Designed miniproteins, single chains, continued (5). Designs and how they scored, part 51

Each design is a single chain, and the fold is of that chain. pLDDT is the mean over its residues in the fold that is shown.

## One batch from the design tools (miniprotein)

Design m17747
Fold by ESMFold2-Fast:
Structure m17747 (fold): chain A 70 residues (1-70)
Amino acid sequence: MSREEVMAEVDRLFRSLALSMKYAKELGLEDFSEIVRVAVQVANEYADADEETREEAARKLVEEEYEKKK
């Protein structure tokens, strides 16, 4: 992998983590390991998606984890 490709992946993961943290805080999901898992999943599965699609995916996945924790 080139340095630029690595930095692009790090940037995507960081943005995905920030987004997952935002929705986790909104819903009250406190399991940091699950928040990180959602962030990695969104970064990997939605790498080629637009920002709006990634935001929607992060929200849905955080909601699914919150429901499982009840």
Scores: mean pLDDT 76

Design m17748
Fold by ESMFold2-Fast:
Structure m17748 (fold): chain A 109 residues (1-109)
Amino acid sequence: MSEELLERLKEAIDKMVEEQTSEVLSEASALAYKLAKLKDVEGLTELAQYILEKEPQMTPEQRADAAELLGLLIQEELPLREEMLKRVRELWQEILDRAFKRREELKKK
């Protein structure tokens, strides 16, 4: 059930990166919220890894938006599986750290 949502989320992220726009973010957020409601920790982990892989190609705004999206998913999943959530939180923190660091680097160049 979550595999179709995950695939659509990956497509939305790819489109956002390619078009260099945040207009797709609202669709991605809606799809991500549905994935969180399904309590699919494996799907959330895969999404986090996919965002991390695509992060280097994102604008600073897109990186911040992706980090916020992942944060929302983690909040919805928190009551279910603490061990899996630890891994997803680690990926989310890494995405946030990279997003803010690159935002600072771009201001200096």
Scores: mean pLDDT 62

Design m17749
Fold by ESMFold2-Fast:
Structure m17749 (fold): chain A 115 residues (1-115)
Amino acid sequence: SKGMKEINKLDELAREIAKLELEIEKEKKKYKELGIDPEEELEKKKEERIREILKKLGYSEEEIEAILEMLKEAEEYLENEEKYTSEEIARVLPSLFLKTLIEKKKKELLEEEKK
């Protein structure tokens, strides 16, 4: 069904982004220990890699921009949650759902590495 294909795409999207975020976190820790701050370069690389993943999964350029905006919106909420009204929280719920799914996939990937 169409719904099952969309759910499978979302699950695969969340897993691929989770893998990328874990790789970037490992790279950030390595550079921080060396006294180097590549934050701007790593963030640009992350965005480019997310675009490549989404293109491979069959998303359009417009859909890719929307997903990137959702990821940014979730991050901005988590950094400033005390400043959001109930109505503003309701508007960011889809973005928070995607972020929660990505975090769940990160935990699953880390547990797989322990075996």
Scores: mean pLDDT 77

Design m17750
Fold by ESMFold2-Fast:
Structure m17750 (fold): chain A 70 residues (1-70)
Amino acid sequence: DKLIKNTEKLVRDYIKSAEEGNDLERDITEGVIDLVLAVSSLIDPETAKKIRELIEEARRQVARIERERR
């Protein structure tokens, strides 16, 4: 529960950084996302799958935001 909730906050910060055009914050949040994905391999597979789904949806939203700017 806490891991999923923390991941939801992380993906919100990631999306917000894309909306605001803050490239530095986006790079930092991407790095933290990669760490979360690495750590998810040490957790149960069901929780890892939920975390991956949250991150994939956030990445789709960020890609859409970036496409709209160009």
Scores: mean pLDDT 79

Design m17751
Fold by ESMFold2-Fast:
Structure m17751 (fold): chain A 78 residues (1-78)
Amino acid sequence: MEEIVKELIEAIKQKNFAKVDRILDYIYKNLSKEEQIEVLKAILPVVQETDLPYGIQFQLVELAKEIGAEDLIKHFFK
């Protein structure tokens, strides 16, 4: 999990949104709800500082809704 978080943060910082999309899809399909919440919390600071494409923003919002972390959604869109 720590490795996946590091890869995701690096991809966001590099604006490699194709890689961000791939990693988020992997997280959604392969990690537990608790692990998905931990990943979302870990990436929030970098997400708040980066202009993400609408498609990635939507993917993060939908993930947060599915795992019951809707209170995190308010931090995805500043």
Scores: mean pLDDT 77

Design m17752
Fold by ESMFold2-Fast:
Structure m17752 (fold): chain A 97 residues (1-97)
Amino acid sequence: STSDLYDELVSDEERELYEAYLNLYHNEGLRPDISKATETVTLRQAQRAVVFVAHHYKKELSENEITRYSMLILGGAKGKLSERDLVLVAAEVMGLV
C-alpha cells in the first residue's frame, strides 16, 4: 500500500523537508527549474517522491501507478533533477498542483 511504502521510503527528516518544498510552491511561487539540474535521480528517489506526494494529498496509488509516475518523472527530466525539484515535478505530473 502507499502507506506501507511511505513508512519504508520516507524518513521523518525527508517528510519535513518535502512538506517545506510544497509549502514554498503554494505560498511563495516556487517552481521546478530542470534547466539547472546536474544531479542524477535514481528510481528509488523518484518512487519516494511519488509516494510522499500521494500520501500528503491522501491519494491511494497501486504499485503500477507508482511505477508509471516514477518512470514519467525520470524520462521527462532525462534522469537529472534536484531533490527539491523532484518533489515538485512529482506533484505536477500527478496533477495534484
Scores: mean pLDDT 79

Design m17753
Fold by ESMFold2-Fast:
Structure m17753 (fold): chain A 77 residues (1-77)
Amino acid sequence: SAEVEAYLAKGEEAAAKAIEAAKAGDIQTASRYGSEMARYYELAIAAATDPAEKAALRARLEQDEREVLRAMLDAAR
């Protein structure tokens, strides 16, 4: 749906910004965008009605959370 796609797009934008901030050593900004990413992905999952779409969105959330977390952990060293 258009609603799911809009939330997913915002989540993906937030994920990219979180990773960029983490690589720059700005952990506070990375954490803020990481939270924004998770919030938008949860809104996308809630807006989806098809179980297969919900599963795909959950897998995407897990993948992007892992990528953001790894970038933050690497920057904290």
Scores: mean pLDDT 85

Design m17754
Fold by ESMFold2-Fast:
Structure m17754 (fold): chain A 72 residues (1-72)
Amino acid sequence: GAMAEAAAQARADALGESYVPAIKKANELIKEYEKKKGKTLDSDTYHQALSEAVKALLAGDEEKAKEIVEKA
């Protein structure tokens, strides 16, 4: 598989089955923010916001994940 697939699988194994749902949730939060603001985040800002929001969601802090996205 691709290197990204191997890295994603290793993180899923380490964190349990929570990693993939967290990525999906973070992406949905970013999409909602873009819709509300009527703009699309640039690629670098998108990836940074996604990464930080995933970390917050894995900690169970959805409010912090939303704050991270809103500050992007």
Scores: mean pLDDT 73

Design m17755
Fold by ESMFold2-Fast:
Structure m17755 (fold): chain A 91 residues (1-91)
Amino acid sequence: DIDALFAQFQQLVAQMDQSSRNFLRDAVQNAIARYQARGDDASAAVLQQILDIINQAMTQPSQTLTDDQRDQIMQQIADIISQIIDIVRSQ
């Protein structure tokens, strides 16, 4: 369920520190450009929705995280983004 994955993504981004949010935003922006360059408009569009969630979270207070907490959240974020892209590309 893609809606459940977006909800989990939003909750994880809310738990991130500002540095991790900046890193993730830049990574997603770069991914959008790469998908657009190869004509994968569907993946670019879903990554744009992910970017919108990150930008919304940037208006909210950030957490302070340990390195271990940051690594765990980033791994969960990467897994969710991968699942969302896989769903979109399988449609």
Scores: mean pLDDT 85

Design m17756
Fold by ESMFold2-Fast:
Order: structure tokens, then C-alpha cells, then sequence
Structure m17756 (fold): chain A 55 residues (1-55)
């Protein structure tokens, strides 16, 4: 589901320790925010984007 995809994205972003992993998480978060209508997926994608940008 989109909510589960958002949760996996957030976990991946929080685990990102390399610039490449962080960039991938940023791009995937932006893509999800552009395409999803699931409120939980939106919330998790926003958190993932914030976490990835903090790396």
C-alpha cells in the first residue's frame, strides 16, 4: 500500500548514511509527494524528505 511504501521510505531515509542514499531518499520522497493522495503516505514522505535533507 502507499502508506506502507511511505513508512519504508521514511525508514530508508533515517538509515541513510551516504550522500547517494540521501539523494535517492530525497528524490523518492518528492516523487511520492507529487503522486500520492494517501494522508499517511504524505506524512511519512514529508518526514522522510526532512530526514534525508538532514544528512
Amino acid sequence: SEAEAGERLLRGAEAATTPAAARAAVHESQKMLATTTDPEAIRNAERALEAARAV
Scores: mean pLDDT 81

Design m17757
Fold by ESMFold2-Fast:
Structure m17757 (fold): chain A 95 residues (1-95)
Amino acid sequence: MQLSPQQQDLIDRMTPIFVQRSQQISTSSIPDATQMINDTVQQIQSMSRSPMEFHNMMTTFFNIVVDQAMTLPSDRQRDIVTVVMQQRVDGMVSV
């Protein structure tokens, strides 16, 4: 799906923040990583003005976290990817 220039600009501005958060997640314990992911999801929800912005920011954040996890040993990579996938499902469910 094509992004509008305004949606792309928002993602580009948020990307450095997501990169910083992903670095913290990569070096954290699994419970701390889970909390950081959940806190970031809550922040994205509070900042999103539309469902499309929420979806795009969430997708960008999870992709950055997974990409960072790919630099870790296989066991740690698997654990982080599992946490991300669970939080992605939970964070996108309408309440």
Scores: mean pLDDT 73

Design m17758
Fold by ESMFold2-Fast:
Structure m17758 (fold): chain A 68 residues (1-68)
Amino acid sequence: MAPPQPGERVTVRAETADGTREFEGVVRAYENGKVVVGTRAKELLLAERAVAVAASGTEVPVARVELE
């Protein structure tokens, strides 16, 4: 399936100290095949690992998170 496009809303599934959590995000850019995600969720900045999930179910590794 096609990866999410810049400007597309995604669910960010992240591994945090409190377990796996889901946050809202927006695709900002791609860096080396990984997505740069903008988010209002400050907790996501502390995540160990994160994957962006598109509405289609396509998953892309997160390169970094930018706070909106």
Scores: mean pLDDT 79

Design m17759
Fold by ESMFold2-Fast:
Structure m17759 (fold): chain A 63 residues (1-63)
Amino acid sequence: SLEEKKEEVLKEIEKRAVKAYLLGKISLDQMKEIGKLMKELEKAETEEEIEKLVREAERILNS
């Protein structure tokens, strides 16, 4: 379901963001931006919106 996919994606982004921050790979500002994207992802109503927000989080995590 859409809700199950959102929960899995949110949990994965959260774990990756925390690890990246603790390892010094992303800044506090980047962490805050990921947090903002996660809030938007919780409100996402379509698969396309979820995929767009995941891509934005991935850009930050892989930069």
Scores: mean pLDDT 85

Design m17760
Fold by ESMFold2-Fast:
Structure m17760 (fold): chain A 100 residues (1-100)
Amino acid sequence: VMSNEEVANKLKEILTTKYSGNDRVQGFLELSKHPEILQAQIEHLLNEFPVDEKKVEELKKLNDQELLEAFAEGLVKDNVLFLSALKVLVERYGIQAFVV
């Protein structure tokens, strides 16, 4: 089972190796240096915006690696995938997975 620190480190690895040139990825990585701000933004996004519950149920079936890759892809090009993967990650690991 991956720890919150392992999840955060694996996400950084995926973002820096596959999507390093993307402005949204760079913005997310900069926010990750400010845990309290990132946490507040995640809470705001999940409270204010509806998620696709069917996509959430599909993503719940993914392993840790596949879920992190889906989150990274969503961050880059698909807001529905991004919000759905964000909800699943918060439910699995808690919001602290993004602030380590």
Scores: mean pLDDT 80

Design m17761
Fold by ESMFold2-Fast:
Structure m17761 (fold): chain A 100 residues (1-100)
Amino acid sequence: SHMEEAIAKLDEIIKELEELRKKSTNPELQDYIDRFIELVKIAKDNLPYFSKEFRDEVLKVIEEAYKRIKEAVQSNDVEGARKALEEAEKKLTEIGKKQQ
């Protein structure tokens, strides 16, 4: 994928998460959404410094986590949202370490 397409995809995910947050009435879910938005923004800022292979891996992790968090928030599943966020944080940390 092109860098511009990758950045546009992350921007769309941030926008969708901000809308999801506005529709949520659960403070714990809002906190997990806020943490995930921050994680996506950090990934976006670092994306130009990654190889294409690592960029594709980062996008895949974020897209999968977004899907799981969205489903969890829509079903008011606080534990599901927490687990999805923690798994994404772990996977993104592992990708970052592979660049060392």
Scores: mean pLDDT 86

Design m17762
Fold by ESMFold2-Fast:
Structure m17762 (fold): chain A 65 residues (1-65)
Amino acid sequence: TEEARKLAVEAAKIASPLADEKEIEKQVNEMTDEELIGILEDVISTTTNEEAKKLFEEALELLKK
């Protein structure tokens, strides 16, 4: 859903504050739901920022509904 993609972008920005937000938005929006689920599972396992991790987990939950 669009909501899940917005959460993924926000989480990625928190985890990588030097990254270009518009480039992250483009990459996330060009992925299929299946591709995004795989990416989210990987980043959740490696992310050390707890706030970003929570947002990634929320995005993953919305995509699995």
Scores: mean pLDDT 79

Design m17763
Fold by ESMFold2-Fast:
Order: C-alpha cells, then sequence, then structure tokens
Structure m17763 (fold): chain A 83 residues (1-83)
C-alpha cells in the first residue's frame, strides 16, 4: 500500500540521517535530514493527517532520530524544551 511504502521511506531516511551524522559528513547529514522531512510529509499525506497531526508526527520522528543519535554517542536523553 502507499502507507506501507511511505513508512519504509521514513525508516530508510531516518537510518540515513543517523548514519550521516555518525560519519561526520555535514553535507550528507543536511541532505538526509531534508529527505526525512519530505518522507514524513508523504507519509502524512498518505495517512490523510490534519496539519496539526502532520506537525506532531514530524516532531515525534525528529525526537526519535535525535534519541538514536544521542544513544549512539552515549549521551543522556535531552529535555523537550531548552531554557
Amino acid sequence: SLVEQAQKEVERAADEVVRAFLAGDQQRFQQASQRLVDSVRRLSQAQGLSPQQQQNLLKQVGQAVQARIDAALGLPPQPAYLP
């Protein structure tokens, strides 16, 4: 289905963001991050999400990717909001 294809795209894009970050390739990281945002938008459209639900999904995916990066670096979980 379109939803299953879009979900796999988000997973692949998220994996690429993590790999690019760990490789220290800033240009690759920026391109991978843009691809992830685009993939989340496609998934949101395939699921018929409202604008608010789309923003929430993008935030959740971004937080999950950041948590994976932090875990790979041995860092503690970061707060959702910075002071």
Scores: mean pLDDT 82

Design m17764
Fold by ESMFold2-Fast:
Structure m17764 (fold): chain A 96 residues (1-96)
Amino acid sequence: MGSSFTAQTIETLLERAQQGDRKAAERLVRMMDNILKVDPNNALAWRYLGQGYASLGEYDKAIDYYRKGIQNAQRYDPSLVPQLQADLQAVEAAKA
């Protein structure tokens, strides 16, 4: 369960997570999981979930969620596909 969601709150948590704030990353993941339980077609939430796991160093989970995000975005939000592909490539490079 998460508190109120706003685009600004999500972006702030992502920025902190990318700066090494593990609690921000864990909160972001929890918020995205809650959003996806209600709206599994939310391609942006799949992307944030991948980004959250990537910032935690959980690259295999991040790769899986980015792939799911790409499949979802191809059907429901094609404008996110190039960004999801870039995020996937970055995580695959970081894992190598």
Scores: mean pLDDT 82

Design m17765
Fold by ESMFold2-Fast:
Parts: C-alpha cells; sequence; structure tokens
Structure m17765 (fold): chain A 61 residues (1-61)
C-alpha cells in the first residue's frame, strides 16, 4: 500500500484532489504511474512546490 505522501504527490502532479485521485486509483491503478510520469515532466520549480504541499498534507494527517 502506498504512503499518504506518495498519494498526495501523485494527486498534486495531476492537479486534482487527493480524494479524486484515490477514486481514480480504485478504478485504474495505472493512474499512479501516469501521475509519476507527469510529475517528472514538470519544471523543477513546480516539482518543488508539489513536494512541499505533499509534505504539509502528511504533517496535518
Amino acid sequence: EKSLYELAMAALALGISLAEFQEMLKKDPSIFDEALEKFLSLPEEKRLEIVEQASQLVLDS
């Protein structure tokens, strides 16, 4: 099972909520791989923003 941090990063990379991402993941597990590919294709500045936001979400959980 994936960590909350990994799920949060994936959701943010796709520009959707964590809840929406979890629903998509139930329907199609390959969406996680798509999210990672999207994350790696983003500019460094945007990747750093996503990492920071995901870390905050995990801290609040």
Scores: mean pLDDT 79

Design m17766
Fold by ESMFold2-Fast:
Structure m17766 (fold): chain A 100 residues (1-100)
Amino acid sequence: SEFEKLVEEILKLIEEAIKLLEDDPEAVKRLQELKEKLEESVKNKDYESALKTIDEIIKEILRAALRYEKSNPERAAALREIAERIGKLTKKLEELKKKL
């Protein structure tokens, strides 16, 4: 489905964020747990919970970006770009949910 394809793109962006944070075990653990929760929500067709989990993922990525802003501004910028890209895909998911 189109919804599943957009979720796959979001999951790939989450993996990119995890890779950028590979030296931050607490951030990796939190994002991995939220990723698993997102996958479970989609499998159960609980699209409301899926969208809520994506919002939590965006917030966690942005929190990581804030922590790295001074020490690693390139990492912070890359994390903000990933969060923005997930946000744009999420708007497309919200429109598809209205038709489900």
Scores: mean pLDDT 87

Design m17767
Fold by ESMFold2-Fast:
Structure m17767 (fold): chain A 79 residues (1-79)
Amino acid sequence: MEEEIFGEAEFALLLIQAIVALKSGDTKTAIDYLEKAASLPVADKEVLIGLAEKVRQKARELGNEEDAQRAESFIERLR
């Protein structure tokens, strides 16, 4: 179960990095970390969708249509 333990830690760290980026208004870095987190076997789709929706909202507030579209595509891919 080493892979599961390390996968969970890696997933948590990637989510923390995404949240930090989101709070700083770096929506590109936030979605990049969410995409990395989604590639892990332990990925929690509901958590990723929830964070991606926040990235989409923040990107729209900032007028960053590319990041908003990336977040929307990411949400659709996880459903």
Scores: mean pLDDT 81

Design m17768
Fold by ESMFold2-Fast:
Structure m17768 (fold): chain A 83 residues (1-83)
Amino acid sequence: SLAITYGNLGNVYQSLGKYNEAAESYGKAILLIEQLPEKTLEELNLLAIYYNNLGNVYKSLGKYEEAIESYQKALDLKRKNGL
């Protein structure tokens, strides 16, 4: 899956401390899943994971408002979908 590949790129960039590239890669993964007309529970779980990881990246960049927004999106997905 292209979304999973971007998520994996984000993970690697984050591990390397390349936070801007990590944010871009997680953002691409999120965009690809969000554009799906129907989402499986697995895709919704991946979306929550990527929003949480994006929050961690924004926190590392000192972008605290963006970090909070990303974490809140992850929480909303988990609450709505029983994750």
Scores: mean pLDDT 90

Design m17769
Fold by ESMFold2-Fast:
Structure m17769 (fold): chain A 70 residues (1-70)
Amino acid sequence: SEAREAALETVRREATAAAGEEVAEQVVKLLQDGRTDEAFALLASRVGEAAARAILDRGQRVGVRVAVES
């Protein structure tokens, strides 16, 4: 869905800035596979729990916004 694509793109962009492109791609792949806990654990291991939570929460916020606007 458009909302899901927007959420994943937000996570990819922010995770790339914080942890690099390779980690960001792995995080996005885990989220696409519904492996959210593993995606969080991987990201948190690189950037810390607070930053990982902020990135994933921002992705969800963007997804909700796009879903409401669509």
Scores: mean pLDDT 84

Design m17770
Fold by ESMFold2-Fast:
Structure m17770 (fold): chain A 88 residues (1-88)
Amino acid sequence: SLLDPLISKDGMTDEQVKQLMREALKRGLTSLQQLADWLKENGIKITQKNAELIEHRIEVSRYVAEKLIEIGKEIDEELAKRRALAAL
């Protein structure tokens, strides 16, 4: 499950972080603090080390997501230019 790595000493993979972020967003959780509060409310105790690891991996995943949005905009812009040229 997504929560098993949170309570383990081995940490989380990037895919597990992405899945956790998607599940958090589906629940309206938009910050690490809200996620931490939700975990406590559900009886899940994360270590300080895992909290720091999650925070770092969330930051890295956010950076990747921002880059993908940026690349998507460049692709959309290039496609619009190509369609305009094809219409001439």
Scores: mean pLDDT 62

Design m17771
Fold by ESMFold2-Fast:
Structure m17771 (fold): chain A 67 residues (1-67)
Amino acid sequence: MKAEEIQEEAERYARELAEEGGEVMQAEADGAIESLRRAAKESSTEQVEKAAEGLKKRLDELQKKLA
């Protein structure tokens, strides 16, 4: 998968959770997206994949705590 596709998928996932999760989820999703975008500019495809995986895991754990 191309780095752009991985980034777009992770950003979409974060935005969907933010829309349902309220202000706390929105803030965490915004921060995670910013970190992913920084990784995409400065890093290889492999590092973007790891950043996207970390983003999904972090937001999933937060969603469980908020539920």
Scores: mean pLDDT 76

Design m17772
Fold by ESMFold2-Fast:
Structure m17772 (fold): chain A 60 residues (1-60)
Amino acid sequence: MQLSEEEVIEALKAEADEATARDIAASLKEFNQLTEETLNTVLKQVRLGRAAGAEVRALR
């Protein structure tokens, strides 16, 4: 099901900081990929980074 940008930001804020959540949501909106499947994939990656106890460094 299609999600709103605000829903994606809110879900990501549980696992990442607000700036990262906004950046990811904006990127997904630009590519028209605001879906639960994409959100689950991103959430899994953010969660994995957090579990490693290190800074998120996926962004170039």
Scores: mean pLDDT 69

Design m17773
Fold by ESMFold2-Fast:
Structure m17773 (fold): chain A 53 residues (1-53)
Amino acid sequence: SNELLALAREAAAAGLTTLAEVRAAFPDLSDEQRRQVLGIVQALRAGAELELP
């Protein structure tokens, strides 16, 4: 759980926004873990956008 959040923060910082980009950056993750990372990245981006107009 915390590991996926750390990877998602790294992915967001690197500007990764697609499943293919996450797969290329983290090839050892399962498909389910890649979807979870993308979900967290999207939540982080949405949260930052809502907090910073």
Scores: mean pLDDT 75

Design m17774
Fold by ESMFold2-Fast:
Parts: structure tokens; sequence; C-alpha cells
Structure m17774 (fold): chain A 65 residues (1-65)
């Protein structure tokens, strides 16, 4: 389902954000905050909320890489 795909993408992004935080200590706080946001979106959000959180996470990862 579209929701299952969005959740799978969010889980991949959480893994990448955690790695990025380990590689970029100066940005670790904002990367950890985005991990918490994605985890919350998976647990309590609707599909649109998860997809929006995924887009925000992808933009943050692009900025730190």
Amino acid sequence: SRRAEAVARAQELITELVRAGQENPSRAEELRAKVAELARAISFGDLETIEQANREAERLLAAVR
C-alpha cells in the first residue's frame, strides 16, 4: 500500500539521518530532532504527514551531504 511504502521510506531515512548525525557532530542535534519527527509521524501520523516528513528529511540530508 502507499502507506506501507511511505513507512518503509521513513525507516530508511531514519537510518540515514542517524548515520549523518554520527558523521556530522555539528549538525547532530537537528538530525536527531528529524529522527524523532519521523518516528512520531510513523506512530501517530496519517499518510500525508509521513510523506511530508519524508520530504523534509530528504531535504535535510541533501543539505548535510
Scores: mean pLDDT 87

Design m17775
Fold by ESMFold2-Fast:
Structure m17775 (fold): chain A 94 residues (1-94)
Amino acid sequence: DAAAHYNLGLVYEALGQLDLAEEAYRKVIASEDPDLLDKALYNLGLVYEALGQLDLAENAYQEVITRFPNSPVRKDAQKRLDDIGVEALKKAVF
């Protein structure tokens, strides 16, 4: 049940159990559930950000933007992607 894995991902995220949250959201994505796929990709991006896996976070947010342009989380994904770019520029010493 994709909804059960999505809810488990939310619970694990709230508990700071980021590796378990990643696994749960990946199961949602593998199910290709059209009602949850955009939200699972966005939340997986947030989990990757929290884990410091910025390249994986960028890929997840880009997938939301390209596959789900009308999704309610598309603008949030774009903002996160822009914020990662700003942080990368701040860390560029030269």
Scores: mean pLDDT 83

Design m17776
Fold by ESMFold2-Fast:
Structure m17776 (fold): chain A 79 residues (1-79)
Amino acid sequence: MMSREELEELVERMIAQAQAAVDAAIASGDPELIAQVLKALDQAIAGLKKLKEEYPENAEILEKAIAELEALRARLEAA
């Protein structure tokens, strides 16, 4: 079973990787890379929403992570 500590570390790494991918996509100006990163963000957000339904005790951590990924997605769409 995943501990709360392991979940927090996983979420932190996920957000850091997502931010790096978004920054790279914006810097590249490549429409295909932008589309791929947007799709990956949509999948990550959907995954976190499912985890929130399974582990409501971790809702605060997961909601913050979802909000961060949604902000990164909005930033990438605006670029």
Scores: mean pLDDT 83

Design m17777
Fold by ESMFold2-Fast:
Formats: sequence, structure tokens, C-alpha cells
Structure m17777 (fold): chain A 96 residues (1-96)
Amino acid sequence: SEREENLKLMKEKFKEIYEEALKENPELKEEIEKKAKEVLEEAKKASAEELSELEQELVEEASYVIAIMEIEELKEKVEEELKKFVAEVQEKRKKE
């Protein structure tokens, strides 16, 4: 359950990062989608194991975040958001 809850939290955070990036930079939507598709196709080629539905959804959301990280203008903002998320997950684990 903890693993599944953590994967769900990661999926939600990646989705928030993507949605915020599109809201601030709607002109980059096509570039982000193209890069995300390339990342997703490469990830599917690398996976020898069958992924759960939640793991597949996480990989899809992660592909958008990775695509955003490849865009120089967005990279620093996404790095800060990911660092905040990691800190939040660590604090949640301490509080149990």
C-alpha cells in the first residue's frame, strides 16, 4: 500500500508540474508533447517487464516532466519543484 500510495503521489506531482508548465508556456505545448512521445517510446523499448496500470500512468506523466527538463527555459523551475516534492515525501514518512 505504501509503494502504491507513493507512486500515486509521484503521478499527481508530475501531472501538476506538466499542467503548470503548459499554463505558463502554452506556446511550448507541441514541443513538450513531441519530446514526451520520444521519451515514452524509448522507455517502452527499454522495459522487459509488464508494468501495472499505475506504473504505466506514472511513466507517461514522467515522460512529460523529462521532456520539460530538456527545455532550457523550464529546467530550473522543474528542478526546484521536484526538490520540494522530495522534501514533502520525506516529511510525510517521518510523520507516518
Scores: mean pLDDT 75

Design m17778
Fold by ESMFold2-Fast:
Structure m17778 (fold): chain A 94 residues (1-94)
Amino acid sequence: MEEEEKEKKLKEFLEEHIEELAKEVAKQGEEIEKLLKEMKEKGVELPEEVEKIMEEIIELGKKLEEALKKGAEKEELRKLIEEVLEAQRRGFEV
């Protein structure tokens, strides 16, 4: 029940601040891509599951950036943000 209340508040916040959130998520994706490349170049070994999740977040961040550039509808931005949150959640369960 408390978890459902948190999700409802998150959805309301997303509706009001979708464009700002999309920009922040896209920026985080770029930072994760830069970090992942630097770690690979330095020979840092990442678990395969973690690397896949980071790559998914990077790809979704790029899609958000492209959607923002083309002036995509609020619903498209929201769906992409929800996909990023779902990918992050899977990372915490692995």
Scores: mean pLDDT 74

Design m17779
Fold by ESMFold2-Fast:
Formats: structure tokens, sequence, C-alpha cells
Structure m17779 (fold): chain A 60 residues (1-60)
């Protein structure tokens, strides 16, 4: 995941959940630490934020 993709995904999650972009970026990093595929990361973020996994996948 590039820094640009991390920022874009953090911005998406912040917009959808109302949490600060910095907090959203930490959530993305936490999901990445799981070492899964892009789909596994999207599924984990979807479960934690309520944002659609398909929408998260479009940013990965």
Amino acid sequence: LTDAQLMDLGSLLSSKTGVPAETAAEMVKGALDGGGTAKDIADALSENTGVSADEVMSYL
C-alpha cells in the first residue's frame, strides 16, 4: 500500500465514519498488520467501520 493509497483510504473512512483522518489511518495500519490480502484488509475495515468492503477495495 502506497502513502497516497493510505491517505485516500483514510480520507474515505474519515468521511464515512466521522472519525479524524489520523484515527482512520491508524485503523488502516492495524488492518495491514494482519498481513492479509487486500480483500482481507477491506473486510476487516468494513467490520470495524461499517463502510462497504467493496468501497474500501476500490481504494486498495
Scores: mean pLDDT 76

Design m17780
Fold by ESMFold2-Fast:
Structure m17780 (fold): chain A 87 residues (1-87)
Amino acid sequence: DEEREKELYERIKKRIEKKLKELLEKGVTTEEIVELVLKALEGDPEAIEKLNEIIENNDEKAKQALEVIKVVEEAIAEAAREVEAAE
């Protein structure tokens, strides 16, 4: 169901944007790390390689990237629960 997938995607996107704004406002990550993680999650090969390099070689940036990944995963899980509850 393409219509249901679109609704889920829109809900995920809104939750991600809200949670990422909160992380940036609190200074727990940077816009550069957020952009890198989002590009990697969309399947950008260069972003995936760069993110893996950061995780292996830079503890501070790795921590920031992992917080962004965690927030995205939480947003996806929350949006999925909302779509199921609305059915």
Scores: mean pLDDT 77

Design m17781
Fold by ESMFold2-Fast:
Structure m17781 (fold): chain A 93 residues (1-93)
Amino acid sequence: SSMEEELSKLMRQLMELMGQLVKAIEANDKEKVEELVKKIFETLKQIAELLKDNKERRDVILREIKDFLVSLVTPLDKEVAEKIEKEINKIIG
């Protein structure tokens, strides 16, 4: 379906942004980290909006994304990981 295609596209975009975020953190590029975190939050909000008509599915997917992103970022930058966790929790409500 067009919705599943859009979700797949947003998930791919999220993974590309996460790869860039890892590189920016490793480079200690604070401005690039802040820019990428904002883009990641925008992508997460787009995923939530796409899934708005099925709250249970939305919440499961966002929790799985949260757990994955937090596990990936925590060993690199705990503050960035906490910021991502807080934003996803806010989106879920």
Scores: mean pLDDT 89

